# Designed miniproteins, single chains, continued (2): the designs that were tried, part 28

Each design is a single chain, and the fold is of that chain. pLDDT is the mean over its residues in the fold that is shown.

## One batch from the design tools (miniprotein)

Design m4947
Fold by ESMFold2-Fast:
Structure m4947 (fold): chain A 81 residues (1-81)
Amino acid sequence: MVDELPQGLIDALRELEAALKAEVDAWLAANPDASEEEKRAFLAQQMARADAAIDELMKRYGVPQELIDEYRREREEARAI
């Protein structure tokens, strides 16, 4: 239960991650002169949208709020590495 999410949810989360990466890569290719500040702002916006979409998707699959909060912490820890 806590360790395994539904496969459909896992697949959707992986699709969000892949889409985020593809969008970042495309944005960087289109904006080679972008400053570090502009790049950081864009990445922060994309991460916020991804997190909101993940939370909504988990709620729709019936995941308790406590587990959603736990998975969010794990994602933040992974990004800090």
Scores: mean pLDDT 75

Design m4948
Fold by ESMFold2-Fast:
Structure m4948 (fold): chain A 77 residues (1-77)
Amino acid sequence: DELEEALRRLAEVEERARRLAAELDEEQRRELHRRLGEAQRRAAATIDQSTEEGRLEAVRRVTEEAERILEETERRA
């Protein structure tokens, strides 16, 4: 099930973000949350979530962008 796999990957990214946020100062944590929120809003604005395929694509897009943001944050920390 592609959706189940995508949601599982998203949950892993969310846990990674939570663990990373615990190690960051308040400014770095705010920046991380801002970037993650922008990625989610962008996916919502650009992907048609009225279809099951669109919902799956939105989850994948958010997960990919979140992974990139987390990698950049870890690299700069």
Scores: mean pLDDT 78

Design m4949
Fold by ESMFold2-Fast:
Structure m4949 (fold): chain A 99 residues (1-99)
Amino acid sequence: SSYVPRIIGLAIRAIGLELDAELYASEKTKPLLLEGARKVLEGALALLEGRVEEAIELAERALELAEKALEVAETERDKALAEEIKRLAEEVLELAREL
């Protein structure tokens, strides 16, 4: 299977999550969701460049940020955004394992 289309799709979804967090996240949760989405995007870009170890570290940080966002989440939307960041971070880790 080709990894490049999967990585690009992941990066596009991460950009969408960052935009959704900027527009719709509650004030308290927004910084965690924005940083989490950015770490997923950075992880996807690291995979595209063959920087596997960096991608793993970025994805693990995104997971930590998503868990913190879930802890302080004030709305169902905040929780859904955090869960999606977690899902995308897990996809980065899976792609890194396949490389």
Scores: mean pLDDT 89

Design m4950
Fold by ESMFold2-Fast:
Structure m4950 (fold): chain A 103 residues (1-103)
Amino acid sequence: DVEKIAEALANADLKEALRLLAEMMGVSVSTVSRQIRNLTDEEIQELLNEASDLLISGADEDIKILSEGWSKGMEKYGKENPELREKLTRVFALAVKILLERR
């Protein structure tokens, strides 16, 4: 599940990433889209900081896999497209939130 979401992020396949998040949460894609839109910039920054701390500590393999996928997508597709960069970051932040809630 996490590996598939990471691959979707690495390929900037937002449609597939939303579908996989919906399956992981047991909700509709429209519900996932609403949750992504409802994330505040503060919440996104908090989730990014927590993911960064977990990467530095090596405490969470799923966060590592997910972060590697997001990083690849941002590097390949985000440099020339600020809108896509924001969308990739929001999807990553929601995925991090879900993984943390399942710990």
Scores: mean pLDDT 85

Design m4951
Fold by ESMFold2-Fast:
Structure m4951 (fold): chain A 96 residues (1-96)
Amino acid sequence: SEEKQEDLRMLENIERLAREAAEAGKISEELAERIIELAEEAKELAEEHPLDPTKLTSAALLLVSAVNSEDPEEAQADAEAAKELLEEQIEELKEK
């Protein structure tokens, strides 16, 4: 479905942004790896369940903020918030 394709593209964008933030030294490699793992898990769940576009968009925007931040504390906090949104999405889908 078109919705599934949009979900997958958003998750790929989230993975790319997490890698970019770590490569730029904005967030830890450990946090980036965790976000990528969560995005891969969400991709598997997207095969059976539509994802929440608000949570995915918010996570992507938080990672864009992390990539563009000049403050390492702000970048780390934004990426941690993105991680939490992905964890919430996965838990909600596992209960369905």
Scores: mean pLDDT 86

Design m4952
Fold by ESMFold2-Fast:
Structure m4952 (fold): chain A 90 residues (1-90)
Amino acid sequence: SRFSERTKKLLEEIVKNLGAKSLDDPVEFTTSDGTKVTAKNAAELVTEIFAEAVERHPGRRLTDEEIVDFIVEKTGISREKARELVKELT
């Protein structure tokens, strides 16, 4: 699906920080527990992060802060950038 230009810019910064050259390139990230995860592209990365956050908190709605914490854990980006991304996607 098509992201807004603001969301696209944030995602480009995230994937470049993780070593990918573009939104369509595979991206590898290391979680805070040392687990390596590979997503095929930025859209899959976002989908995996949100799906895993939901599974981590079954039976209830996640707060924006919990989603922000999870993005920081999975991607290593700053909390400010993660919060901006959550605002754009919600």
Scores: mean pLDDT 70

Design m4953
Fold by ESMFold2-Fast:
Structure m4953 (fold): chain A 69 residues (1-69)
Amino acid sequence: MTPEEVVELILAGKFDEAIEKLKKLSDVEQLNVFRRLLKAGKEETAEEIAKKLGKEDLYQVARAMVERF
């Protein structure tokens, strides 16, 4: 499962399935999912996923990468 496939599941409303798949990804791949969601304007969704995974720190890194001026 690629980061792109996880983002597509989230956008399709398959949130629980997406979270299960996301947990199997590396930290780098999880970061890429958060970055893609933020660029797609899904900030609230990305934050809630990060809270559920205990990856709030990784979410903040993704935000910094997107919000760099």
Scores: mean pLDDT 79

Design m4954
Fold by ESMFold2-Fast:
Structure m4954 (fold): chain A 83 residues (1-83)
Amino acid sequence: MVDLSSFSEEELEAALAQMARLLDAAIELYKQGKLSREQLAALVEEAEALLAGVETLDLSERQRALLAEVKARVAEARALLAS
């Protein structure tokens, strides 16, 4: 009720799925030298802000699965940025 007032279930799922796809595409473009380090870092920061907000909510099983996908991509992007 109060904790989900800012998001619908479908909006949360769409946001998480889109972030996972954006991170996946950005990682590939970065590996190809087509995306700057700064652009990848900015997207990782946006993803981390989304994760922090979403983790405060009572999530469905599907939302938790999508959250895990975003976390996995963030970890991969952070590893690339550390190199």
Scores: mean pLDDT 79

Design m4955
Fold by ESMFold2-Fast:
Parts: C-alpha cells; sequence; structure tokens
Structure m4955 (fold): chain A 87 residues (1-87)
C-alpha cells in the first residue's frame, strides 16, 4: 500500500538517524522496518537489508564511524531499490 511505502521510507531514515545517537532505539526501528519489508520483498533482499542494519548497529557500538557510514549507505541504497520496485 501507499501508506506502507511511506512508512518504509520513514523507518529507514529514522534508523539512519538513530544509529548515530541511540542504538537501542535504532534496534527497535530496525525490527519494525524488517517486519514491514517482509511483506513486500524476497528472503534474499530481506537478508541483505537485515545484514546492513546489523552491521550499522555493531559498528556504532564499537565506535567505528567509517564502518557505520558504509553500512548506513548500503542500507539506504537497498531500501531505495526496494521502494523503486514497489512504485
Amino acid sequence: SMEDIERIRELAERFIELAKKDVEEARKVAKELMELLSKYVSEEQLTRVDAAAVMAIVSAEEGDEKALERALEILRRLVEEVLKQLE
């Protein structure tokens, strides 16, 4: 639905923001994002998005700013690819 497309975009942007500020809240947002995406994407695409989100969380907890930036860029790209498929 159109509402789910907008919600996916909102959750992805909120995850990117929170990964830098509040890792616990970022985990919750990632969970919501994955649940919503599971309705629309293949298991392979879902696994790639999940892997990028996990890498971002791990990198943030380890203080690896460079790895965090790369993981967030991958996540943004993967989500944009999904959104284009749904449009």
Scores: mean pLDDT 87

Design m4956
Fold by ESMFold2-Fast:
Structure m4956 (fold): chain A 100 residues (1-100)
Amino acid sequence: LDPELMEKTARLMRKLAAQGREDLALLVGELTLLLENQGLTEVALRLVEVAERLLEQGRWDAVEELVERAKEIVEDESLSVEEKRERILELIREYEEELA
């Protein structure tokens, strides 16, 4: 993993585990690895950053939805890497608007 992505992902995973959401922490780790393996490191960084902000606002339900939806997109073999990038960035924007 990219060092910044690894550090931010580990931090988010620790915060989720501390709240009893070890399942979600593992899902975050799996998702960021899948994104990096497909060259989507920049998308993964932004995803982790918005997820951490949602968690800071007590919205772990939104973190779960964001991560699950992003994983569904990244695992969709019918989508190109470019289509995956576009869909995940649009998904991130939906949650960023909720943070305002």
Scores: mean pLDDT 85

Design m4957
Fold by ESMFold2-Fast:
Parts: structure tokens; sequence; C-alpha cells
Structure m4957 (fold): chain A 76 residues (1-76)
């Protein structure tokens, strides 16, 4: 469970960095597309973690995503 969580966190961080770069370049639609991809990855993994009874890891992932989203929104 934890190894998969760390892999998903890493992927979310990489997508967040690309989204921030798109916003800094004025590519708002490109940034929105990346944010939608992040939401899809988050919802899929949170669902899987909850199905496995890993509620604490699911909450950790949601909190991690919230912090990444705040960083992205700070660039808008």
Amino acid sequence: GEKRLEEVKKELEEIAKEAIKKLEEGDILGAIGLILRMIGLLLDEVRKLREEGEYELAEELEKFYEELLKEILSKM
C-alpha cells in the first residue's frame, strides 16, 4: 500500500510542476487539463485505499493533494 502511495504522490508532484509551468507560460487550458488529470489520479487511488481499509493513507493522500493544489492556485 505505502509504496503505491509514494508512487502516486511522486506522479502528482510531477504533474503539479508541469501545471505551474503552464500557468507561468500563460497556457491556462493546458494547466486545467493537467489539474483534471491530477483529480482523476487522486480519486482513483483514494477509492482503492478506502476499499483496502487504508483510511489513514487515503486521508494523507487527500491532504498531500490539497497542499499541491494550493501551490498551483497561488500561481494563478
Scores: mean pLDDT 84

Design m4958
Fold by ESMFold2-Fast:
Structure m4958 (fold): chain A 75 residues (1-75)
Amino acid sequence: MDEYINSALKELEEIIKKYPKSDDKEKLLEKAQKIVDEVKELLDRTMPEDSPERKELLEKLKKLMKELEEVYASS
């Protein structure tokens, strides 16, 4: 599970990196939003709220969401 979530977070990071240079910004944004939703659902379903692993992954997700919002606002 952690491997899958980390893979999804890496994909989100790549989308954020490519977003400013992409001709398909709308599609990348939709894909990024889907990844965010999927990661949140998986964390809620598979990890207890008091899990240190869940907290770490959620913090990584929050950082990427903030970066996505900043890139979107700047574009």
Scores: mean pLDDT 77

Design m4959
Fold by ESMFold2-Fast:
Structure m4959 (fold): chain A 63 residues (1-63)
Amino acid sequence: MIEELTEKLLEVKDSAAAIRGVLHEYGYEIDDATAVELARLAREYENDPEKLKEKLKEVLEKL
């Protein structure tokens, strides 16, 4: 799950709306601010998917 979710975030990293949609498909309801933050993280760590996965886990645990 988390690995697949991380890969999908990297595919849609240029659109916070698309990120929100992807997370909704996986059962996570997030606000626009969280979606923008995840888009930023995906762009920042696009060449380091393991770090992105760690950051994603941290964000999801705080929901």
Scores: mean pLDDT 81

Design m4960
Fold by ESMFold2-Fast:
Structure m4960 (fold): chain A 55 residues (1-55)
Amino acid sequence: KEDQIAKQKEVVDKMIQGLIEAGRELGLSQEELDELEKQAQEAGDNTVAEYEASL
């Protein structure tokens, strides 16, 4: 999809991937990476919902 919401979701997904990579480089355990991904995904979902509400 090439609507604005789909693009925003892709950006958020890439940001989350970047956070996980950074955590791995810092030597975080798989448990810590899983928790970080969960928190980042919740924040990302909220960001997308806020963006959608502004359209």
Scores: mean pLDDT 76

Design m4961
Fold by ESMFold2-Fast:
Structure m4961 (fold): chain A 113 residues (1-113)
Amino acid sequence: SAAERERQVKIALGIGAQRKLAEMDLPLEEKVELAEKEYKETLEEGGKALKELVEELEKKYNNDEVKIARAVAEAIRAGGRALVAQPDPELQEYGRLAIRTAEEILAATEEEE
């Protein structure tokens, strides 16, 4: 649905912004200031969308953490692909970072019992 695609994009934007902040060569205090000002709305909207998705998946998978993590990663990857398809270089960067994060989660959960 269009609503599900919007949620996937919001999650991917939040994950991309979080990863960009984490990979910046800046003091922790400056990263916190960027998170509270420049990236605040993106992180808050992404975090809310992710929380709502996780709560739905917890009910669907009876709190199976591996199944939840993999489903979250698939949603992040779908949103990231939608961002990479946009002509905006900043959105493309967030999309690539989100896809990379999703692929790392999927790889990590392939080895789980």
Scores: mean pLDDT 87

Design m4962
Fold by ESMFold2-Fast:
Structure m4962 (fold): chain A 83 residues (1-83)
Amino acid sequence: MEALKKALEYVKKAIKALEENDFDSAIEYIEKAKEAVKGLDEGLEKGLDDAIKVLKSNKVSKEQKIEALKTLEGNIEKLIKSL
């Protein structure tokens, strides 16, 4: 429970960083979110790893990066509410 809430906080901070054009901080926040949920949920770990790859890609727009993180935020919120 606490790990999922911590990951959610990091994803929200990453979205804020992207909106402020701080791509490096956004990547760091998603890496911290992945560390917080490590060993707890394989699907969420994969989703966070995929998000890091999207954030590091020069072929993905800022808008698409924000959309990917908002999708992760919604998925984490649903997991928290289901528990």
Scores: mean pLDDT 84

Design m4963
Fold by ESMFold2-Fast:
Structure m4963 (fold): chain A 71 residues (1-71)
Amino acid sequence: VEELAEAIKRAAEEEGIEVSREEAREAAEAAVRQVREMGVEEARRLLEEADFGTEEERELAERIIEAVAAE
């Protein structure tokens, strides 16, 4: 969760958006909860069909799914 929060903050900073560590952490927790609710397999299918604006967004999505899968 902490590593995902830092990745989210970094991605936001690259887009010129200022995000607090608390906001990034809450976003990471919400994303992890969503993947848990839909299931890792379903999340991976959605990821494969998703159109990401940047490579960093795609990598972030993959890390969130892997974090849930590693639990």
Scores: mean pLDDT 71

Design m4964
Fold by ESMFold2-Fast:
Structure m4964 (fold): chain A 74 residues (1-74)
Amino acid sequence: MLSKEQVLENLEGAVEFLRELARRHPEAAAELTALADEVEQVRKDLEAGKISVEEALERLREIGRRFEALVAAL
């Protein structure tokens, strides 16, 4: 199982990735920024102990599916 610290690092990396992608793709910047903001909220909730590691991973998987759908539509 991934540790809370490893999941927090993964969430931080995902936020940075989505924000950089938004800067490179102005046509999808609003949608990519919204996904980045959702990942950052998951990171904050996990760091604060408001959600479990399992819940954070489930939310990240849901966000990942929406990201894949967005990329497929481009």
Scores: mean pLDDT 84

Design m4965
Fold by ESMFold2-Fast:
Structure m4965 (fold): chain A 93 residues (1-93)
Amino acid sequence: VPKEINGVSIEALIQLVLSMVDALADADGFIRVSDLNAALSDMGWKPVESDRERLTREEAARAIAEALAETAGMSEEEKRALIEAVLEALRSR
């Protein structure tokens, strides 16, 4: 895992994504696509396209990490590294 991406700590980026997932999760542990897209839009990030009304925490974490990486202008390698690090951190809970 790279130590930093675009001068930002990878740990800080992981915590940001996980905090968003925790804030958006409903009582069943799912995140509504509409709530996710509202949060992403408020941050100026790209919305998620999905045929589903609800995402799992892992699916939402991946989508948030991807939106963050694309908005920050990260390379495909940096984006993949961020997504993998976020999912590993989420699964370790």
Scores: mean pLDDT 76

Design m4966
Fold by ESMFold2-Fast:
Structure m4966 (fold): chain A 85 residues (1-85)
Amino acid sequence: MKIEIIINEDGSVKIYKDGELLLETDNEEEALEFVKKLLDENKLVKAEIEVNGEVYETDNKEAVLIALDTLIENKQKAKITLYTE
């Protein structure tokens, strides 16, 4: 399964699953809980975090959640792509 999380400069978040929009919100807590639930229900294989033209890779669920929280709180434009089993 492929999940794409788009974080905008205003702190709004869009979450896609296999190209379909699942969530659009301006509420940080709603976005965080949604992603946490997805990762609780699906084993993370790999995450790619794209911010400021750089791509960071991790297979650590906690690192993904920390990055998501930080990027939303700082209203930083970013894309996180999650690959799950």
Scores: mean pLDDT 86

Design m4967
Fold by ESMFold2-Fast:
Structure m4967 (fold): chain A 88 residues (1-88)
Amino acid sequence: VSVAKSLLAMELSIYKLLLKKGIDPEVNKEMMEYLEKKIAELDKLEAENGDERTREQLAASLDIANKVFKEFQEKEKELLEKYRKKKE
């Protein structure tokens, strides 16, 4: 969980910077909101599951990180296509 949270927090920082610069504000705002919500969900899971102390827990954490990052990439692609089609 901690690894996934750190990766999403870095991506969130990038989207916040893009919004501050006025780059594609609609898509970047929606991405920021998505990432903030997902990080909050991961914070809750981390609080419920505690520290990752076993080999099995660490392996599960890496699997979660890979899944969450893939979901993020798919969501980013979806939102970019959505806003591309919305701009006429």
Scores: mean pLDDT 72

Design m4968
Fold by ESMFold2-Fast:
Structure m4968 (fold): chain A 96 residues (1-96)
Amino acid sequence: MLEMDRAAVRASVAWFPADLAERLIALYERKYQAYLDLQAGKISEKEFLKILAEILEEEIELLREAAELQPERREYLEGLIKGLEEELKKIKEKIE
């Protein structure tokens, strides 16, 4: 989406605990702002990747908290965490 729709993002994470959902939405807003800054030429591709790596690290920590709060979803959430860790590794390789 070209515009950050908080209601749509919240609906997509309605299965998440409300406090963690707000934190996840804040990470998505940061990602969107970084994308806008990249498109406007305010940051380089390298700086964008650094910001994206920081956001992914925070998202991984948040998903670990969600897995502890919702044991019934832990296997699914651990799968998502593994995927994000692999993405983070690839991004860090591009930054160097």
Scores: mean pLDDT 77

Design m4969
Fold by ESMFold2-Fast:
Structure m4969 (fold): chain A 76 residues (1-76)
Amino acid sequence: SDEFEAAVQEIAAMVAELRAKAAEAEAKGDTESAAIYREAVRRIGEIFFEAPLTIEEQLRESRRVFEEAQARVAAL
């Protein structure tokens, strides 16, 4: 369905952004921020591929992980 495709694309976009932010942080020598972003990618991967969740629940949990990672980096 369009809703499923939209949710998958949003999760993929969040993962791509976290990976880009991790790479940029690493390039700047900010290993702590890079680690936070990489852990967020790992957690979203677990939510999407391992959890017996609906796509709506996967999207909601992925958004939570994404927001938490950004808040943790901002608090450094």
Scores: mean pLDDT 87

Design m4970
Fold by ESMFold2-Fast:
Structure m4970 (fold): chain A 68 residues (1-68)
Amino acid sequence: MPRAVRSVGGAIGHNSGVSFEQGMAALREGAREAGLDDEELARAAVAGSPKGQRAMQIGGARAVELAA
């Protein structure tokens, strides 16, 4: 997993009060809903693309649900 993706997943987990693994799982779920695979997510995280931003937004919302 690219470091940029792990960094975003960790931030989602920390900000939502869930574990790093849960943050990563939430980010991957968001990526799937945005139509991105792991490589596309890594590129999108660096480039700030609309699909990457969508994946991060969905992942963040999912992590908040996991923390509840």
Scores: mean pLDDT 69

Design m4971
Fold by ESMFold2-Fast:
Order: C-alpha cells, then sequence, then structure tokens
Structure m4971 (fold): chain A 60 residues (1-60)
C-alpha cells in the first residue's frame, strides 16, 4: 500500500541520514563524546519520525 511504502521509505531515509550525520560529526566534531553524538542522532531520527507521521496523516 502507499502507507506501507511511505513507512519503508521513512526507515530508509532514517538509516541513510543517520549514517550521513554520524560521518559528518566524525569529520566536523571529532571531539564530541559518544553521548553527544548519540543525542544528535536521536534528534535526527525523531525529526524523520515526526515528518513521517505528518505524511501518514496527509494520506488518511
Amino acid sequence: SELERLREEGEKRKRELTGLVRDTLDRERPDASEAERDAVIAEVRDGVDWQLRQEEARLE
């Protein structure tokens, strides 16, 4: 279904964006602690989840 595809795409975006953000933090903020990096990654994931919920609501 369209909703299932949207969720699958959201998970793919989350994985791709998380990887990109982690790589960027390693380059730009190599001094950041693991906890600081995890916090940024969690914030990014939450943002993707929020966007996915908005898109799902638009389909219903």
Scores: mean pLDDT 79

Design m4972
Fold by ESMFold2-Fast:
Structure m4972 (fold): chain A 88 residues (1-88)
Amino acid sequence: SEREEAAARARALAEHYAALAERAEAAGAPPEIVELLREAARALARLAEALAAGDEALFAEAEREAAEVDARIAARAEEVREAIARAE
């Protein structure tokens, strides 16, 4: 189903961002950027759980939270890209 596929994608992205945060921290990225990547992982994990639960109100709330974190990443895009490049 679309919800199951969306939940799987959100879970995979959450795992990706969590791993990225650990690599960025090991590479000496600024603590605030590492924490922002960890917040992205947590928001995506919550979105995955909301999608799996099938609760439309919970989906809307989790999507809003994920969008807020995405906007914060976009506002610091250059710093985030630099941290990711150093972690690769």
Scores: mean pLDDT 84

Design m4973
Fold by ESMFold2-Fast:
Structure m4973 (fold): chain A 80 residues (1-80)
Amino acid sequence: MEEVERRGRELEERLAQNPNPSPKELAELLYEAARVHMEWVEATREALLAKANAEEQKKIDEREAKLREELKKAEELYKK
């Protein structure tokens, strides 16, 4: 989990340092961000299934909402 969060922050830093990435560069960064998030969700889902922990479910929901918001912002940049 922490490893996945660290990778996510590294991807965010790369995006912040390139404020006008090309469509290809942004698409690759978004793909990597989605993959990192999916890895975290799957790992947490397995732990949740084993323990049925409500706090872990909340973390999953918060991560999904945050990633969707970031992906939505990226889509708006290309639709305009």
Scores: mean pLDDT 65

Design m4974
Fold by ESMFold2-Fast:
Structure m4974 (fold): chain A 85 residues (1-85)
Amino acid sequence: STIDYLRNITKNFPQDYQDRVIKVYEEFEKLLEELKKKDPGLARVYYGQRLSAIDSIRYGSQNNDMDAFDQGLKTLEDLVEQLKK
């Protein structure tokens, strides 16, 4: 699962970063499932946009690039805030 993947790639970061990434992604998936019931086309767009965020987190993790990691996390947080509206 994507949650297991995110747990694996963040396991060497401080616990607060791990918890934040997992919490944000779990909230993203929950909100995306609700959007799929109302607007499947828009849900597909958000689903695609999450891949860029995850890739930035992966890149930051693999290259010790905290700016890339933070950018990916911020992108996920921004997607969650958009889905709440």
Scores: mean pLDDT 84

Design m4975
Fold by ESMFold2-Fast:
Structure m4975 (fold): chain A 91 residues (1-91)
Amino acid sequence: SAGDHLKKAYDLVAEANKKHPFIPPILLNQAGYYIRKKKLGEAAKILTEMALQLESIGYTDVSKEVMDHLRKAAELDEEVRKAIQEVLDQV
């Protein structure tokens, strides 16, 4: 499901942040909360921003894995696709 792919993206971001902190705990907790509440577009927006930040700090392979799961979620959910596009259009 789209939610399952977002959860995998979240787990990758959380693991990267545990090894080398790069995001505030409140933002990571907010992404997890949105996934649990099935606010998948809101979760996808945060996770897409985090994937771009991972790329910018040199975690290119992890960023690509996160973006792959986001892309798979976007194929299943219109709000996820729109949220990802909104973030990418701002960069």
Scores: mean pLDDT 82

Design m4976
Fold by ESMFold2-Fast:
Structure m4976 (fold): chain A 129 residues (1-129)
Amino acid sequence: ASPDELAMASRVKSEEEAIEEVLRMLEVAQVRFPFLSNLPDLAKVPWLPDLVENPVSLGTIIEKIKSGEIKTPEELLAELEQLLANLRLIAEQTPASSEVHKQAVAGIAVLEAILARLRLIIEHLKANS
């Protein structure tokens, strides 16, 4: 973790603040990578529903945070890990030359960075509880 990431995690004092901080990161990611807002085009990945029981997008996760369905940082971690798993599956099952593959790879990198920060926040909250 960078010094800035550690400094950010140390400023988070509650589970609600943790969710709000990560929500800001997710909204920035959604603006920069709009393909994360929606489920993949099923015409390009028709096998996805057969392999993924709980398909999620960044847009659906953001809506769950705003609706109060996601109440804890651990619940948010689980939803983001599911999205990461879905993107890894898409990257594995699509040709490297395809736009869908390139989008999945970019999404994986962005989500791994956000997940690393969320894990630091969770560890900080547990250490100070």
Scores: mean pLDDT 79

Design m4977
Fold by ESMFold2-Fast:
Structure m4977 (fold): chain A 63 residues (1-63)
Amino acid sequence: EIEEGIRYTREHLERVKELADKLAKEGNKEKAQKIRDSAEGGYRDLIERLEQERKNREAELKK
């Protein structure tokens, strides 16, 4: 289900951001920031596409 995929992706993104924060505190700030930026970009794009597909399917069912 699309909603389920969105939820899992969002949770994973939040987990990755938390792990990046820990990595930064361990002294690897550069890698932590790169991971955070890459993950946010990728997961955000995926969520956006899933949201759009969900909206399209809803509109098609109502039509």
Scores: mean pLDDT 73

Design m4978
Fold by ESMFold2-Fast:
Structure m4978 (fold): chain A 84 residues (1-84)
Amino acid sequence: MSPLEQQLFQSVDTDGDGLISRAELRRFLNQAFSHRGPLSDAEVDALLARFDTDGDGRLSFEEFVALEVYVADRNAEEVLAELS
C-alpha cells in the first residue's frame, strides 16, 4: 500500500470513519478536475455508482484507490465522456 494513497484517502476522509462519502468524493474530484470547473452531484453519483460495489453510497479504501487510479490514468474529458 502506497503512503501517498493512504495520505490522499485520509485527506478526503474528513470524518475519519474509513469510508468516503459522496460529499467527500465530490470535494476530491473537484480538486482533481479543477481545470474543468466543479463537477455536479450527478457526475459524482455516476462515478460513485461505478466503484461502489457495496451499494452503501460510500467508498471503502480499496474502492477509492480503484477510482483514484482510474481518474489519474485519464483526463477529465475522458472520464466525463464515459459517464454520459
Scores: mean pLDDT 70

Design m4979
Fold by ESMFold2-Fast:
Structure m4979 (fold): chain A 66 residues (1-66)
Amino acid sequence: MTFEEIKELIKEKYGSDYITVVEAAELISELTGLSVEEAIKELIERFRTPVLTVEEVANFILDLLK
């Protein structure tokens, strides 16, 4: 899955260039098999904000798929 494909998926699902940590964690859980709780913890630790850009979430998912 490419970075552009992940960004398209996020934009189609949420209709926004910004996503909450909870929404991002739910998507990460669906795509990678991480628990929602673990995904929330990792996102907060890495980004330290309750709201993320599509690009930040797409890069995080791509890193997990490596």
Scores: mean pLDDT 81

Design m4980
Fold by ESMFold2-Fast:
Structure m4980 (fold): chain A 98 residues (1-98)
Amino acid sequence: SEEERRKEIEKLNEELLKLAPKAAEAHAAGDKAAEEEFKRLLAEKLIRVLALLLGLSPEEVRELLENEPERAVELLEARLGPGAARLARSLIEFLRKQ
């Protein structure tokens, strides 16, 4: 249901709000290992949010970002707006650096 999707997105957003400061603190401290781990966790949760918004699986979103990055950006911009497109570009860049 739409209510169940909204509740799951709200939970993921709360988790993202807790993780983002930790990634920033690790960056400021020069702790590259902690920064990369928090960025990985952020990327996984962001992919889950995008999957819920698009009606896709997290695996399908990851495959689009990794294998068809231009199409992923176009799809997200068309359906969710320029903010989602910017987020997709950041996720693509992160996934390429693994």
Scores: mean pLDDT 84

